Designed miniproteins, single chains, continued (4). Designs and how they scored, part 19

Each design is a single chain, and the fold is of that chain. pLDDT is the mean over its residues in the fold that is shown.

## One batch from the design tools (miniprotein)

Design m12631
Fold by ESMFold2-Fast:
Structure m12631 (fold): chain A 84 residues (1-84)
Amino acid sequence: MKKVEEASFTDELGTGSQKVEEEIKGNKLIIKEEATFVGKDGTVTKREVVREIDLETGEVIVKEKITVGDETTEGSKKGIDPNP
């Protein structure tokens, strides 16, 4: 099973879009979130978050990537969800 939701908007500050994908692969739920915003000054901001949830153990792995113009920040964390 795979579910995809997309939205876009334009306002006085710029143009944005977001996309959320949810997929079940065996015993894992994978949630991927992407957002892109292009400001009136031409600055592009991109955010990507991938969350993998093990439905049997409750283990969660989160990876986040944020790019603003030419700068990219990446992070990841792993843990157990105490409230699965």
Scores: mean pLDDT 74

Design m12632
Fold by ESMFold2-Fast:
Order: sequence, then structure tokens, then C-alpha cells
Structure m12632 (fold): chain A 54 residues (1-54)
Amino acid sequence: MEELLKLSEEELARLMVQASQAGDVATAERAGQALTEKGVDSERLSRLVLEASK
């Protein structure tokens, strides 16, 4: 978790999207938790995921 908190919100969102698409559920969950720890709400998370999916 500490390593993931060093990443930006955008990097965490990209990691989450990439891990989810690769079937790496554990990494996707950790990235999502790190975003929550940084105070990212569901609305902002949706926007970050959309940007990361491009």
C-alpha cells in the first residue's frame, strides 16, 4: 500500500484499469484502495478511470 501511495491519482487509475483488464484482481483492488486512501470519491474515480481507459 505504501508504494502505491507514492503514485499520482492518474497513475493509480491507470494501474487499476490495466490490472483489471489483465485479470490481476489483487493489484486492481490495491490501486483502488490507495485512491480511496488519497480521498478520491466515486465521482472523481469514474473520471480518472475514463481518462486511464483512453
Scores: mean pLDDT 78

Design m12633
Fold by ESMFold2-Fast:
Structure m12633 (fold): chain A 66 residues (1-66)
Amino acid sequence: SDSEKLKAIYQKVIAVAKELESKGLTQLAKDLVTEVSLAIQNAKSVDDAAAKVDALIAKAKAALAA
């Protein structure tokens, strides 16, 4: 369901934001949360929101690995 998809998105975002904050990347964590909120608000569908959020999470994780 759409609500289950949204819950999964929020859980992923929270986990990544906590990891960023634990490594002192507080600004990157704030940027991720802001960009996720905008992506969800401007999405055409839940699947569009999920795709955009997954891309933002991948970008944040790449920054963690660098």
Scores: mean pLDDT 82

Design m12634
Fold by ESMFold2-Fast:
Order: sequence, then C-alpha cells, then structure tokens
Structure m12634 (fold): chain A 79 residues (1-79)
Amino acid sequence: MEEKEALEKVKEWLKEKGLEIPEELLEEYKKLAYKKLEEAGRLSEEARKEAELLAEAAAIGEVLKKNNLSDEVTEWIEK
C-alpha cells in the first residue's frame, strides 16, 4: 500500500471514531516540514509531496497519541 493510501485509510478510521485532524495542527507540521526542505535545498515537487505526507503522518500521530489510540491503530493496520 502506498503511504498516501495508508494515511487516507487511517483518516477514515479516525473519522469513524468521531475524531478529526485539526487544520491548525496540520499547518504547523507542514511549516516545519517545508522549513526542513528549505534548509536541505530540496525544492522539487516530489520533495514537497513527501513533506506534505510527513506532515500529515505527524499530525495523525499527534491525534492518536492524545486520544491513546496508537496501539489500537497498530492492531488495525496489522490485521
């Protein structure tokens, strides 16, 4: 499964539990990821897409941690 597809499935799973990723949280992680890309001189469209996926994964991870769902999502993925 592509990482993007995996993230979308986790987002759907969270939505079924009544949880959503706060836009502000996602924006903060995107800013951090883009800053790191700038520092590394990685300005390609591919690097930008990678940064967006990493930011989304980090935001999802924060939501999972805050709601004590990290173990539950791991079990769901490993089914």
Scores: mean pLDDT 74

Design m12635
Fold by ESMFold2-Fast:
Structure m12635 (fold): chain A 61 residues (1-61)
Amino acid sequence: SLAQLRNEALLFARYAGREKASEEEVEALLSMLRDHMRSAGASEEEIEAIIAEARRVYEEL
């Protein structure tokens, strides 16, 4: 579900931020998550909102 994919994206973002993962590694995973969300029937607006939230979480850690 989209809720599950969102939760997974946020969990990964927190992990990546705490582990000081590179922005390139994070962007690669976020691109994969975009593809998964699109396959699950998410709109582009929903996808980009989740990606923006995950990116913000990563940057705040």
Scores: mean pLDDT 81

Design m12636
Fold by ESMFold2-Fast:
Structure m12636 (fold): chain A 81 residues (1-81)
Amino acid sequence: SAEETLKKIAKKVGVSVEELKDWIDSSKSFKELYDKLKEKGLSDEEIKELWLAYAEVETKLNEKQREKLIKEIEKKLKEIE
């Protein structure tokens, strides 16, 4: 589930789910959050999973909105390589 994904990633980076959500909410750009997460040892795939899980927990996304979000995350990841 989305909540299980958040817990998995929070455990991997060594923070609480609440602190991980705060990082997402307080980040001024995708690049800022991405750099912080990469420094903590997350892969690009794990960062994509985190963004999708966060969106699903905070908002009720339909299938088309979920697919669009995945594509936008993948595009942003390619732009910062």
Scores: mean pLDDT 77

Design m12637
Fold by ESMFold2-Fast:
Structure m12637 (fold): chain A 88 residues (1-88)
Amino acid sequence: SGVAKSEEDIEAEKRSLESFVKREKELLEEARKLGAPQSFLDRFRKTAKEAEKLLKQDLSKEEVRKKVMETTIEIALLLMELAIEKLK
């Protein structure tokens, strides 16, 4: 709990955001093959764009922490939804 994190935690978050941005093309193609609706594809693109913007900011700053948390949660939800569809 709290907003401040160690340097190691911030670097781990940065790597997670970078990983998602790098995988955007692969994940979008996978979602398209699974027949995902346009709204889902738009959520993926929006979340990747937010992650990319966060990577250009100081993730240790208090005002940025809420956006990092929101973006990380959305990434987890999108990946979980995609994984569930892939198993059908």
Scores: mean pLDDT 80

Design m12638
Fold by ESMFold2-Fast:
Structure m12638 (fold): chain A 82 residues (1-82)
Amino acid sequence: VKTAQELLNEGVTAFENEDYAEAIERFGEVITKFPETEEAAQAYYYLGKIYESQNNPEGAIALYQTVIEKFPKTEAAIEALN
């Protein structure tokens, strides 16, 4: 069984390679299986970045708001505010 950190790392690697389909799948698994973790906050943040890259700013804003509201004490929340 993969940990939240392992799934997040796989998603980040895919994101860095611009493999957004794989990144979305991995980040979705983090959020679904580990919803109340710092890794989930990072997964939401990266999904927002992918949505910006796909010319979907409304979707990105919704994801960043989720990070800020549900994970206010995380580094991802600070990054989402910008």
Scores: mean pLDDT 81

Design m12639
Fold by ESMFold2-Fast:
Structure m12639 (fold): chain A 95 residues (1-95)
Amino acid sequence: AAPVLTPEQQALVERLDEIDRRITELEKKAIEAYKAGKFDEAQKLVDEIRRLVDEARRIVDELLPKLTPQQGTLLLFRLLAIESTAGVVEIILKK
């Protein structure tokens, strides 16, 4: 049987889901700000995305030793998706 997550661990998983959703929203806003010529606003949104990526990495590092290999693999794929979204935004904003 797979181990049940503690309430504290479950809260971290829920925070990771919130971060994923937040980064997707911030990506759209950063691209719109850049297209509108609001480069300072776009940069602030990119900085917030970077902060959220760093938080996601810390959450993954905390959870990985406490999860099954299957749960850990899914969590790592989640982190890679988050990092990929952030990377695309940085590429779009480069001239």
Scores: mean pLDDT 78

Design m12640
Fold by ESMFold2-Fast:
Structure m12640 (fold): chain A 78 residues (1-78)
Amino acid sequence: DTPEEKEALKKAALEELEKAGVPKEAIDRLRQRLEEAKSVEEMERAAMEEAVRSLGTARANEVMQRIGERVKEELEKA
């Protein structure tokens, strides 16, 4: 778990979930959870939980896949 990986995940998760229609209240909650998370695993769990709550499991999985793709792209640019 590097600072670069955590920052890329935080940015991708917040942007992609907002684009997918997750409400501002859930985005604000996720932002706090991501800042308090101790590992990338905890951040991914928080993002998935908020995505499932707002979008349902199938759409949450699609958005989480897109988040993972964006994290990979950001880390490759660094």
Scores: mean pLDDT 82

Design m12641
Fold by ESMFold2-Fast:
Structure m12641 (fold): chain A 84 residues (1-84)
Amino acid sequence: MEMEKRIEELLEKFRELLEKGLNAPNEEEAKKYFEEAQKVFGEIMRLIAEEPDEKAREEALERLREILEENREKAAELAERMEA
């Protein structure tokens, strides 16, 4: 499935960008990665909305939710570490 493969590639790229942002050595680089992640997120949402297969849409949304939850937790841990 061509669209599903593209969504999966973008989901992986989105996850990598968020991880790079969280591990960035300074705020300037972190912002750059988060901005790119936001652009990729927008493209993912557009492709999901255009996906004609309901099951493929649901699977992509679920994977996106998992990635967001995982990175939200990592961001919280990073904030706690910086407060120490």
Scores: mean pLDDT 73

Design m12642
Fold by ESMFold2-Fast:
Structure m12642 (fold): chain A 119 residues (1-119)
Amino acid sequence: MEAWKEEAIAKIKAAKSKEELIAVLRAYRDKAYAYFKAKVDATVPDDKVAQFLKDVFESLLAMVLAIGEVEIERYWKKGDLEKAKEAAIETVELIDKITQRFLENLDSQAELAKKFFEE
């Protein structure tokens, strides 16, 4: 993911439109979700727990992306291109941080979810 983060930040710095900024954020969100999904599917044996973790992660990324898009639009409308790009970079960094934390805590989160779904 580090190489994808650096590529996303470079694309944001080079962006010339609001649509380009939003497209970079959406592409990065999709890559982060796919990476997390692959790890969950490989390591979490309980299907209900695996699906729950994927749904929670997807929902959190969707919320982060929505906030980022609103901030980009707000600064873009004000003509503050530098702040719009900064909001986009902060959104990429937050997605990366959330992904790392979810992966680091995957075993603990799976155990907690399993207890919630126990018969």
Scores: mean pLDDT 87

Design m12643
Fold by ESMFold2-Fast:
Structure m12643 (fold): chain A 77 residues (1-77)
Amino acid sequence: RSRELAEEAGRLHDRAQELRKEGEKGDKEALARAYELLSESSRLAAQSMRLRGDEENAREMEELSREYERRAEEVRK
């Protein structure tokens, strides 16, 4: 349901922020994992928006999810 998806997205976002702080200290795996969690958070937010009929914002969140996936791959190179 929309609320459950939004809450899960929020939890993933919070965890990603903690991992991003570790990544800024030079931990590439933590940084890559942070981007993976941001991607999943954006994906769940898009699903929540779609369930509310907000198709336009859902598409924008899906684009953001793909951008975070690309950033995770770049960090691991």
Scores: mean pLDDT 82

Design m12644
Fold by ESMFold2-Fast:
Structure m12644 (fold): chain A 78 residues (1-78)
Amino acid sequence: HLEEHVRRLRETGGITLEDPSPQDVRDALRALLELHEEGRRDAYVEFRPVDGPPTPEQLDRIGEALVPVVERYSRLLE
């Protein structure tokens, strides 16, 4: 939930997600971007797999979730 991630990130400056889904990754990164846009460049998100290294499929899904966030970040810096 995006609002929950934004709230936690504002309160603590960082959040840790255990075994996140691609949607959790996307929402957390969008929350992080909102904080960075507000000048909270020290805010962070940690992703921790619960059982072993991520599979190639999980890495591909995470990468796909990162693309729109990276693109928005690049446009913000323009």
Scores: mean pLDDT 66

Design m12645
Fold by ESMFold2-Fast:
Structure m12645 (fold): chain A 61 residues (1-61)
Amino acid sequence: GPPAPVDLVLQALQSEEVPEELLEQLRRADRRHVLPWLEYALKHGDEHVRAKAREIIAALE
């Protein structure tokens, strides 16, 4: 089946460069299920994870 929103977020946070296909999957996913995981990463992640979460949030606009 399609990957869960949390799995998409984790894959994006672990990517050196987030693939456009993955960003498109995140844009199509329910934001109520995606955004809390990105906000969690911004609040609790290290500097690298926080920078990546900011990048992903900006790309989802």
Scores: mean pLDDT 80

Design m12646
Fold by ESMFold2-Fast:
Order: structure tokens, then sequence, then C-alpha cells
Structure m12646 (fold): chain A 83 residues (1-83)
């Protein structure tokens, strides 16, 4: 039915939108975490600095992964708008 098809479309759009909005929030969380870890590393002992830099690198890797997801969602939205 037309109503059933519309319900499926709205569900898929809501899932993609939620993922996109959540990606922006996660990007900020990982960016803030990375920046705080880098700040702590500047004041840390050599041993603590190495650990903090490793944690900052992990946060950066997570940020890069989420950013890629966000960029893919933006491309899909732009392509859908252009069609």
Amino acid sequence: SALGQRALELTRRAERRETYENAEALLKQYQDKRDELLRQAQQASPEERERLLQQAAMAQAQQDTIQRLRDEQEKEAAEAAAA
C-alpha cells in the first residue's frame, strides 16, 4: 500500500538523519577529548605523555571514522537533493 511504502521511507530517513546528527555530536565529543588529552600531555611526565598521546591518537582515529560517516551522509543527502 502507499501508506506502507511511505512508512518505510520515513523510517529509513529517520535512521539516516539520527545517525548524521549523532555523528556531529560524537565528532565534538572526540574532538574535545583529544584536545583535553593533548593539553594534559604538554604538562605530563615523559611516561604519562606517551600514554596521553596514544589516547589522543585513538580519539583522533575515532573522530576520523565518524567524520567519514558524516561526509558519506552529506554526499547522499546532496545527491538525493540534486536528483
Scores: mean pLDDT 73

Design m12647
Fold by ESMFold2-Fast:
Structure m12647 (fold): chain A 78 residues (1-78)
Amino acid sequence: MKKTAIIESDDPEEAARKAVEAIKNGEDVVVYTPLENAPRVLRLILKGLGVPVPEITAPLRQTTVEVDGKKITVIPRE
């Protein structure tokens, strides 16, 4: 099983940096962030990995994307 990194940060840039490092180390990532920051965190992670950034609407629920067989989950905190 792949190791999963759990990241909690109210700073979207910090959360994205930690997530990108974990993914480059072969880990799946779960990020907890304030609802308003969730789309930004996901965009910064995808940009940090050099993948195309989709148009993302701020959801009231978790968003998951897969990159090179690794799962990136962003969970908005209520």
Scores: mean pLDDT 73

Design m12648
Fold by ESMFold2-Fast:
Structure m12648 (fold): chain A 76 residues (1-76)
Amino acid sequence: SFQDDVDQVRQMGDNVVYRSQVQPDMTQQMIDMITTQVDTMIRSRNFSPQQQQTLNGIVTDIRQRAIQAQRQAISQ
């Protein structure tokens, strides 16, 4: 279901944010990876424009959270 896809992306995002705290040098690579995975998911499935907007919004949130986590890790 679409909810399962959302849950999967959120779980991947939480992992990226966590890893950005412990491996801040990997943050951009992980953001690029999740962005590519979600883009591939959108292209391979028949999502509505609203569903695509929802997934892109989640990726944007993950990116912001991961960058903040990276900044905090480096600032220690």
Scores: mean pLDDT 86

Design m12649
Fold by ESMFold2-Fast:
Formats: sequence, structure tokens, C-alpha cells
Structure m12649 (fold): chain A 87 residues (1-87)
Amino acid sequence: DKVEEVAKLIEEKRYEELAKQVESYELDDENKTFTLYLKNGIIVTFSQSEIPGKTDVTIIDFENNKSLRITINETLDEVKENILKYL
């Protein structure tokens, strides 16, 4: 399950391994989102949560019509810094 594997990398803060799968990324400071386009076609969107100190993550596999949503205990800025350092 591709979306579940990506979710585990994020939950375990294995950002170096996640970064190796990234084809391209997009920063949207206006909408407070950070999107990763993975080599296998999965799209990961990090967005500022309504809960202070947390980030909402949406993982989409359009090819298999699967999606997963999780919330992590990091701010969007922390997540961006931790991933961008490997990109």
C-alpha cells in the first residue's frame, strides 16, 4: 500500500528516505501548504493545521484511487525545513 508506506515515513520522521522519492516540490506560502510530487506518482500535501503546533498531511495515489489523511506533531515550517535540507 503506497499511501500507507509514505504515511509511515512521515510519522517516523524518516524525511531523508522520503526526500529520495521526491521528483519535484511546490511551496505555497500564501495558502500555507507544501506539496511533494513523488517519483511513483503519489502527491503529498502538508498544510497548517487548525490545531497549533500541528500539520495536516494528505497523501494521494490517483492511479489507485487511494488517499490517506494524518496529522503530525510538527509545525509546517518545521516539516518544510526538515525535508528541504535533503532536497
Scores: mean pLDDT 88

Design m12650
Fold by ESMFold2-Fast:
Structure m12650 (fold): chain A 79 residues (1-79)
Amino acid sequence: LPSVEQIEQALELAAQGAAAFKAGDYATAARHFTEAASLLAPSDVLLPDVLRMLAEAYAKLGDEARAAEARAQADRAAA
C-alpha cells in the first residue's frame, strides 16, 4: 500500500498537472500526471482519474498512441 505521504504527494502532483493543463502547458501536465500515477497503487481509486487526465494531456500534445495507452490503463484500473 502507498504511504499517506505518497498519496498526498500524488494529489499535489495531480493538482499541479491540472493547473498546467488549464494553462495550456500539456507537456508539463503529462509529466505531473505521470509522476502522480507512479505514486498510486494499481488498485487505488484515484488512479483511473489520474490516468484519464494523462490521456487527455497526451491527446492535446498529438501523441495519440500514448493517449490510447493511458486510456486502456485507466479502464483496467477502474475494473
Scores: mean pLDDT 83

Design m12651
Fold by ESMFold2-Fast:
Structure m12651 (fold): chain A 100 residues (1-100)
Amino acid sequence: SMAERERILDKLQEKVVEISEKLQAEFEKAVKAGDKEKAKQYLLGGAQAGIIEITISVMRRSRVPMSEFRKVMLKQLDRFSEVAPESLQPLIEEMREIAE
């Protein structure tokens, strides 16, 4: 149903916002510590989180069938998992479970 689809999208949006806030905090911490490598990693993680958020917005507007939505979202989460720090992997796994 449309209502069920919207609840799934809302839960995914909530989790990606939480991840983005954690990435921003860690980025600011790395910058203050002068850790250029970690700052770059958190910046790239933030960019991937932004792509996920845009994907959710597009899926909400496009009304793509649920089967196609799940495929696209799981693929984007796999890509995100490859670049995200280990501390954020549990939240990405929660998003994967919501998308399944």
Scores: mean pLDDT 84

Design m12652
Fold by ESMFold2-Fast:
Structure m12652 (fold): chain A 100 residues (1-100)
Amino acid sequence: SVLELARELIARVREALARETDPRLRALLADAIADLEGFAAAFEEFQRTGDLVHLAAAAIDLAGVVFLLALAARRDPRYRPLLEAAERLQEAFLKAMREA
């Protein structure tokens, strides 16, 4: 599910952050975790209420995640798999919205 992919990505980014020593990369990863947690909370609230305000919030946070992980991958190619996972999460989110 979309929320399972989000939680798996949060765990992977947290593991990456724990091992990172570059302060710029640490900041990008920390911000990506915050946006991922915001995405998960907003999407769960949308599933509970059907309110499009929460769907819009989820979409904004997820776009932020992709952007931040793209910056991290540009600075250090070892973060490319996290970017690819974020892009898969975005594709799954968009598919779920089309099929609803």
Scores: mean pLDDT 91

Design m12653
Fold by ESMFold2-Fast:
Structure m12653 (fold): chain A 99 residues (1-99)
Amino acid sequence: MSYVERLEELLGQELSAEELKLLIKALDPEGDGKIDTSDAVRRLALAIKALYPEKFSGTIEELEKKILSVFDTDGDGKVSQEEWEALLAELRERLKELE
């Protein structure tokens, strides 16, 4: 299963074009293809909480843990640069299919 498919499974729905744009901007705010891995999980969690406040009304830390499960982690809090870039690429490809 791809990273975006795992993310959609976590959300319980497919991502719309507008939601994809917001998540892409959260991961790569400068549009340079580079992700700040130290803040990436928090930025993504904040974007998801803003998009789905009723589904994710809990703590930001609980949502961060759920997001890390998308990368099949045991809660070590470490996702590689390559894994973040793979998710970003998949989100961009999905957006092209919807436009």
Scores: mean pLDDT 76

Design m12654
Fold by ESMFold2-Fast:
Structure m12654 (fold): chain A 97 residues (1-97)
Amino acid sequence: MMKEIEEEAKKAKKYAEEVLKRLGAERVNELATAARDRPVEELDAEQLEAAKAVGAAAYWAAVEVYKKDPNASNEERKKKGKELMAETFGLSEEALA
């Protein structure tokens, strides 16, 4: 049901906002980018938290994009999601790759 997905998306947005408020967008971008190039077992607590924040932002953005255009292609949804994450949270293309 869409209502339950929307509530989960709101929780995800709140988590991302709290992490970004505490660490700052620049630090989250740096940590998330570093986390991409490393095995999970080698991630420190800050890198793991930044990666989770980016994932939470991506979940919220995907739900928002779907609500506006449910017939968009996967490529269009992915592009619009990244744009929305950059505009809302200040996340870089490198952190979102």
Scores: mean pLDDT 79

Design m12655
Fold by ESMFold2-Fast:
Structure m12655 (fold): chain A 69 residues (1-69)
Amino acid sequence: SMPDLSDWSLEEKAEYVAEWMRKRYGKPPGELDDSTRRAAVLEVLSSAGLRRLSEEEFEYILEYLRKIK
């Protein structure tokens, strides 16, 4: 089952999404396209009990993921 991420830092949430993406796609997040990164953030964090991110928080996680090559 998915953990409750509501109390996690943005960095911890980003790291969790990055690990999920590596297992799902077999590639680091930064080597995938931006639409795939966006979809992964929404899918993983929503299913883990977190339903609200500000636009700024969402963009922070996306920038974090883009840098992982």
Scores: mean pLDDT 78

Design m12656
Fold by ESMFold2-Fast:
Structure m12656 (fold): chain A 67 residues (1-67)
Amino acid sequence: SEAEKAAKEAAEAGKAGDGKKAAEYALRTFQSGADPNDADAAGAAGAAGHGEVAERMAKRAWQSGKE
């Protein structure tokens, strides 16, 4: 449930245009038991200023938890 909440928060941050925050929440979600490659990609995208990529990673995290 914590991973699911983090994924939802990541998706909401991404929709709000906060790419860095979306990447941070996506990273925490995947560290809790999802694909670490997606978490690493989200973090790197956020750090590089690619908010769109970070948002997409956050949405994927949310969808994974919903399934």
Scores: mean pLDDT 58

Design m12657
Fold by ESMFold2-Fast:
Structure m12657 (fold): chain A 83 residues (1-83)
Amino acid sequence: MEERRKLLEEVKERAKRIKELLKELEEKGADPLEISKKLFLTMALVQDAELLYEKGAPVEELERILKELKEIEEELEKKLKEL
């Protein structure tokens, strides 16, 4: 139980960081359409994680979502450094 709880908290924390990165990219003139796509995907992943947590899904399902969020975060950090 505790592992699933910690993964959900990590998902929410990663999503918060992604939203901040998207804001910084937008302020630096990144493509608004690409920003909107990444924001929508991030929000969808958070909602999926919350649903999976409530339904008692296995740790592996939450880990998959966390991995996708980490990949988004890494991509955005790389783009921000290139601007």
Scores: mean pLDDT 84

Design m12658
Fold by ESMFold2-Fast:
Structure m12658 (fold): chain A 76 residues (1-76)
Amino acid sequence: MSAAERMVRAGEAILKLAKEKGAPEDVIREIQRYVEEARRDPEKAPLYVTKAAKLALDAGISPEEVGRAIAEALGD
């Protein structure tokens, strides 16, 4: 996968995790927005995915759960 494709997959994994953990709908919407921005602008994908991860952490999802979801999505 390209670096940009890996970043988008990481963002999608964060979005899925937030939904599974029952994050508020406004948080899910903002994460979804950052994932879509990452798809539109691959050069800025790391920035948008970092913002998505921060929203998940701020919603009470642990760094370990975020890291695991990303690793599973990327096959690492």
Scores: mean pLDDT 83

Design m12659
Fold by ESMFold2-Fast:
Structure m12659 (fold): chain A 98 residues (1-98)
Amino acid sequence: SHLAEAAKKLIEFLEKNPDISVDEFIEALRKEFGLDAKNGFELAQKLIERSKDLPPEIAKLLKELAKIVARMGVAGKTTEEDIKRAIEVFRKLAEESS
């Protein structure tokens, strides 16, 4: 599954880059998921839109990821908690989409 491989790459990237900026996080998600979005709010909307065409368990995970991305956009920064939550979502996404 392309989605499982994208999730695994994002886990490795975030584990190597714990001090990642919001812009770097958004760019990594855009690249790995193939999403056209200019900022965190557009990325969150694109994740929600993509979730409509996916199985319910995968859709739920993309919506959780959209909430994390939107929070980062509002705060203008990442936190250790955001990164841990994102890794948890990607781990579950890799399992559900395999």
Scores: mean pLDDT 84

Design m12660
Fold by ESMFold2-Fast:
Structure m12660 (fold): chain A 90 residues (1-90)
Amino acid sequence: SLADLARQVAEKLRAGEISAAQAAEAFGIGSLVNKDGTLTKEGAIQLLEFLGLSREEAEKIVNEHATSEYLSGQQLADILLAAADRLESR
């Protein structure tokens, strides 16, 4: 499932095995990453929308975890885990 994929990608991000750019590529959307390899809050919101969350849910999750305009790998991991939990809430 997309939730399972998000959890697997989050684990690799936390372990430092992949970058935020590689995480976006794992979902087939590397175009959301800036030319310098950074992922913005807007890029993360669009990633969560691609995973099946609404814009409102994506914005809430991203804004709860982001401390600046650009996301670290650890912040993206936390965002992906929160998104996976929301996708699995039945």
Scores: mean pLDDT 79

Design m12661
Fold by ESMFold2-Fast:
Structure m12661 (fold): chain A 85 residues (1-85)
Amino acid sequence: SAAVNAELEKRKEELRRQIEELEKAIAEGDTSKTPELNLAKWELGQLDRILEEYADDGEKARKLLELVEENVEISRQILARRAAG
């Protein structure tokens, strides 16, 4: 689906900007951002794979995007809990 592919491309652009900001923060000494950087890089890689393998299968692309988003949300909750403890 063109709509799903457009959504994936928009999210990839957002992730590339987040990665640049996180890499800058880490280079300036904030190594606590390393798990967030690793998560953003992982998400970007998953979205690249979905576009490469399922560009012509919008139903599978949508389901895989939803699974990636769920995994990212769970990972963010784990990271937030670790930062709070």
Scores: mean pLDDT 87

Design m12662
Fold by ESMFold2-Fast:
Structure m12662 (fold): chain A 87 residues (1-87)
Amino acid sequence: TPSKRELELEIELALVRMGVSVVLLAASKIEDEEVRKEVEELAEEARRAADEAEAALAAGNLEEAEKLIERARELVREAMRKIEEAE
């Protein structure tokens, strides 16, 4: 049975992955190619961090998973900021 911390990190990872999907959908509507590319690059980095976090969770490396989830979350926040600026 997963620990409470493992379940919390799994939920946080799922929310980050959802954030990446939302960012990519929003990026598809940006007409400015430079801003779109920047947002897509941030989303790609966030997806990579999320994939690494999933691997860390599977290996039982909870501290590493937490750091990678926070990294992915920061990248999603930065992408969202760029989307807001492109409005």
Scores: mean pLDDT 87

Design m12663
Fold by ESMFold2-Fast:
Structure m12663 (fold): chain A 61 residues (1-61)
Amino acid sequence: MKEEFEEMKKKIKNFEKTHGWTKLAKDLLDLLEEFKDVDLVEAMIRMIATVLGMTVEEVLS
């Protein structure tokens, strides 16, 4: 799980360098670090909710 989070961070940083979406990439990296000790699927759902400005319950509805 932690190895999967590190791989995802690496991909996000590479995406920032390629596309220049610096704020989004930084926000995603911060969220990934916050949720690193949670199940990967749950972390992804929480990150999506945060990016969309929704609650987790709203994303799952």
Scores: mean pLDDT 65

Design m12664
Fold by ESMFold2-Fast:
Structure m12664 (fold): chain A 86 residues (1-86)
Amino acid sequence: SREELWKRIEELARQLEETDDPARQRALAEELLALMRKLELPQSVIDAARELLSLLPAGRELAAAGEYFDTGEAAKAALRARAAAA
């Protein structure tokens, strides 16, 4: 159901925030993107997930700047807000 897909998206976003392993962050981001597509979410949400995936290959550089954590937190907050509005 759509509710189950939203719960899974929130859980994956939480795991992304809590995970320090770049390889796991990439895998979680890819799964998150696939679930967003199944829910037919707005293009802005899909674009945010794609942006996160694009940043992961440079994750070591972004982590040093702290921007990776800020980006992950913002994505999680946006997904949670949209889930509450649905």
Scores: mean pLDDT 60

Design m12665
Fold by ESMFold2-Fast:
Structure m12665 (fold): chain A 80 residues (1-80)
Amino acid sequence: GAIEEAIKDLIETKNALKEGDLDKAREHLSKVIDTLKKNNISISQEISDALVETDIALAEGNIDKAVEHLDKVIDLLKSL
């Protein structure tokens, strides 16, 4: 389903970050956002905020913060 697809792309984002590939990480994160929008998934403000914080951390090159926020998004999506 759409949630499982989003979680898969979040895991791919984490893998790209571990490889130091920020561009690939941003591509996978963009796919997550697109999947959630296309499928009208009702996301909490907490999930939305964590996604925004991930994107900000990626733009700043802060890998540790990006991974921290991604783990929060994954955990919250798994609880839906």
Scores: mean pLDDT 82

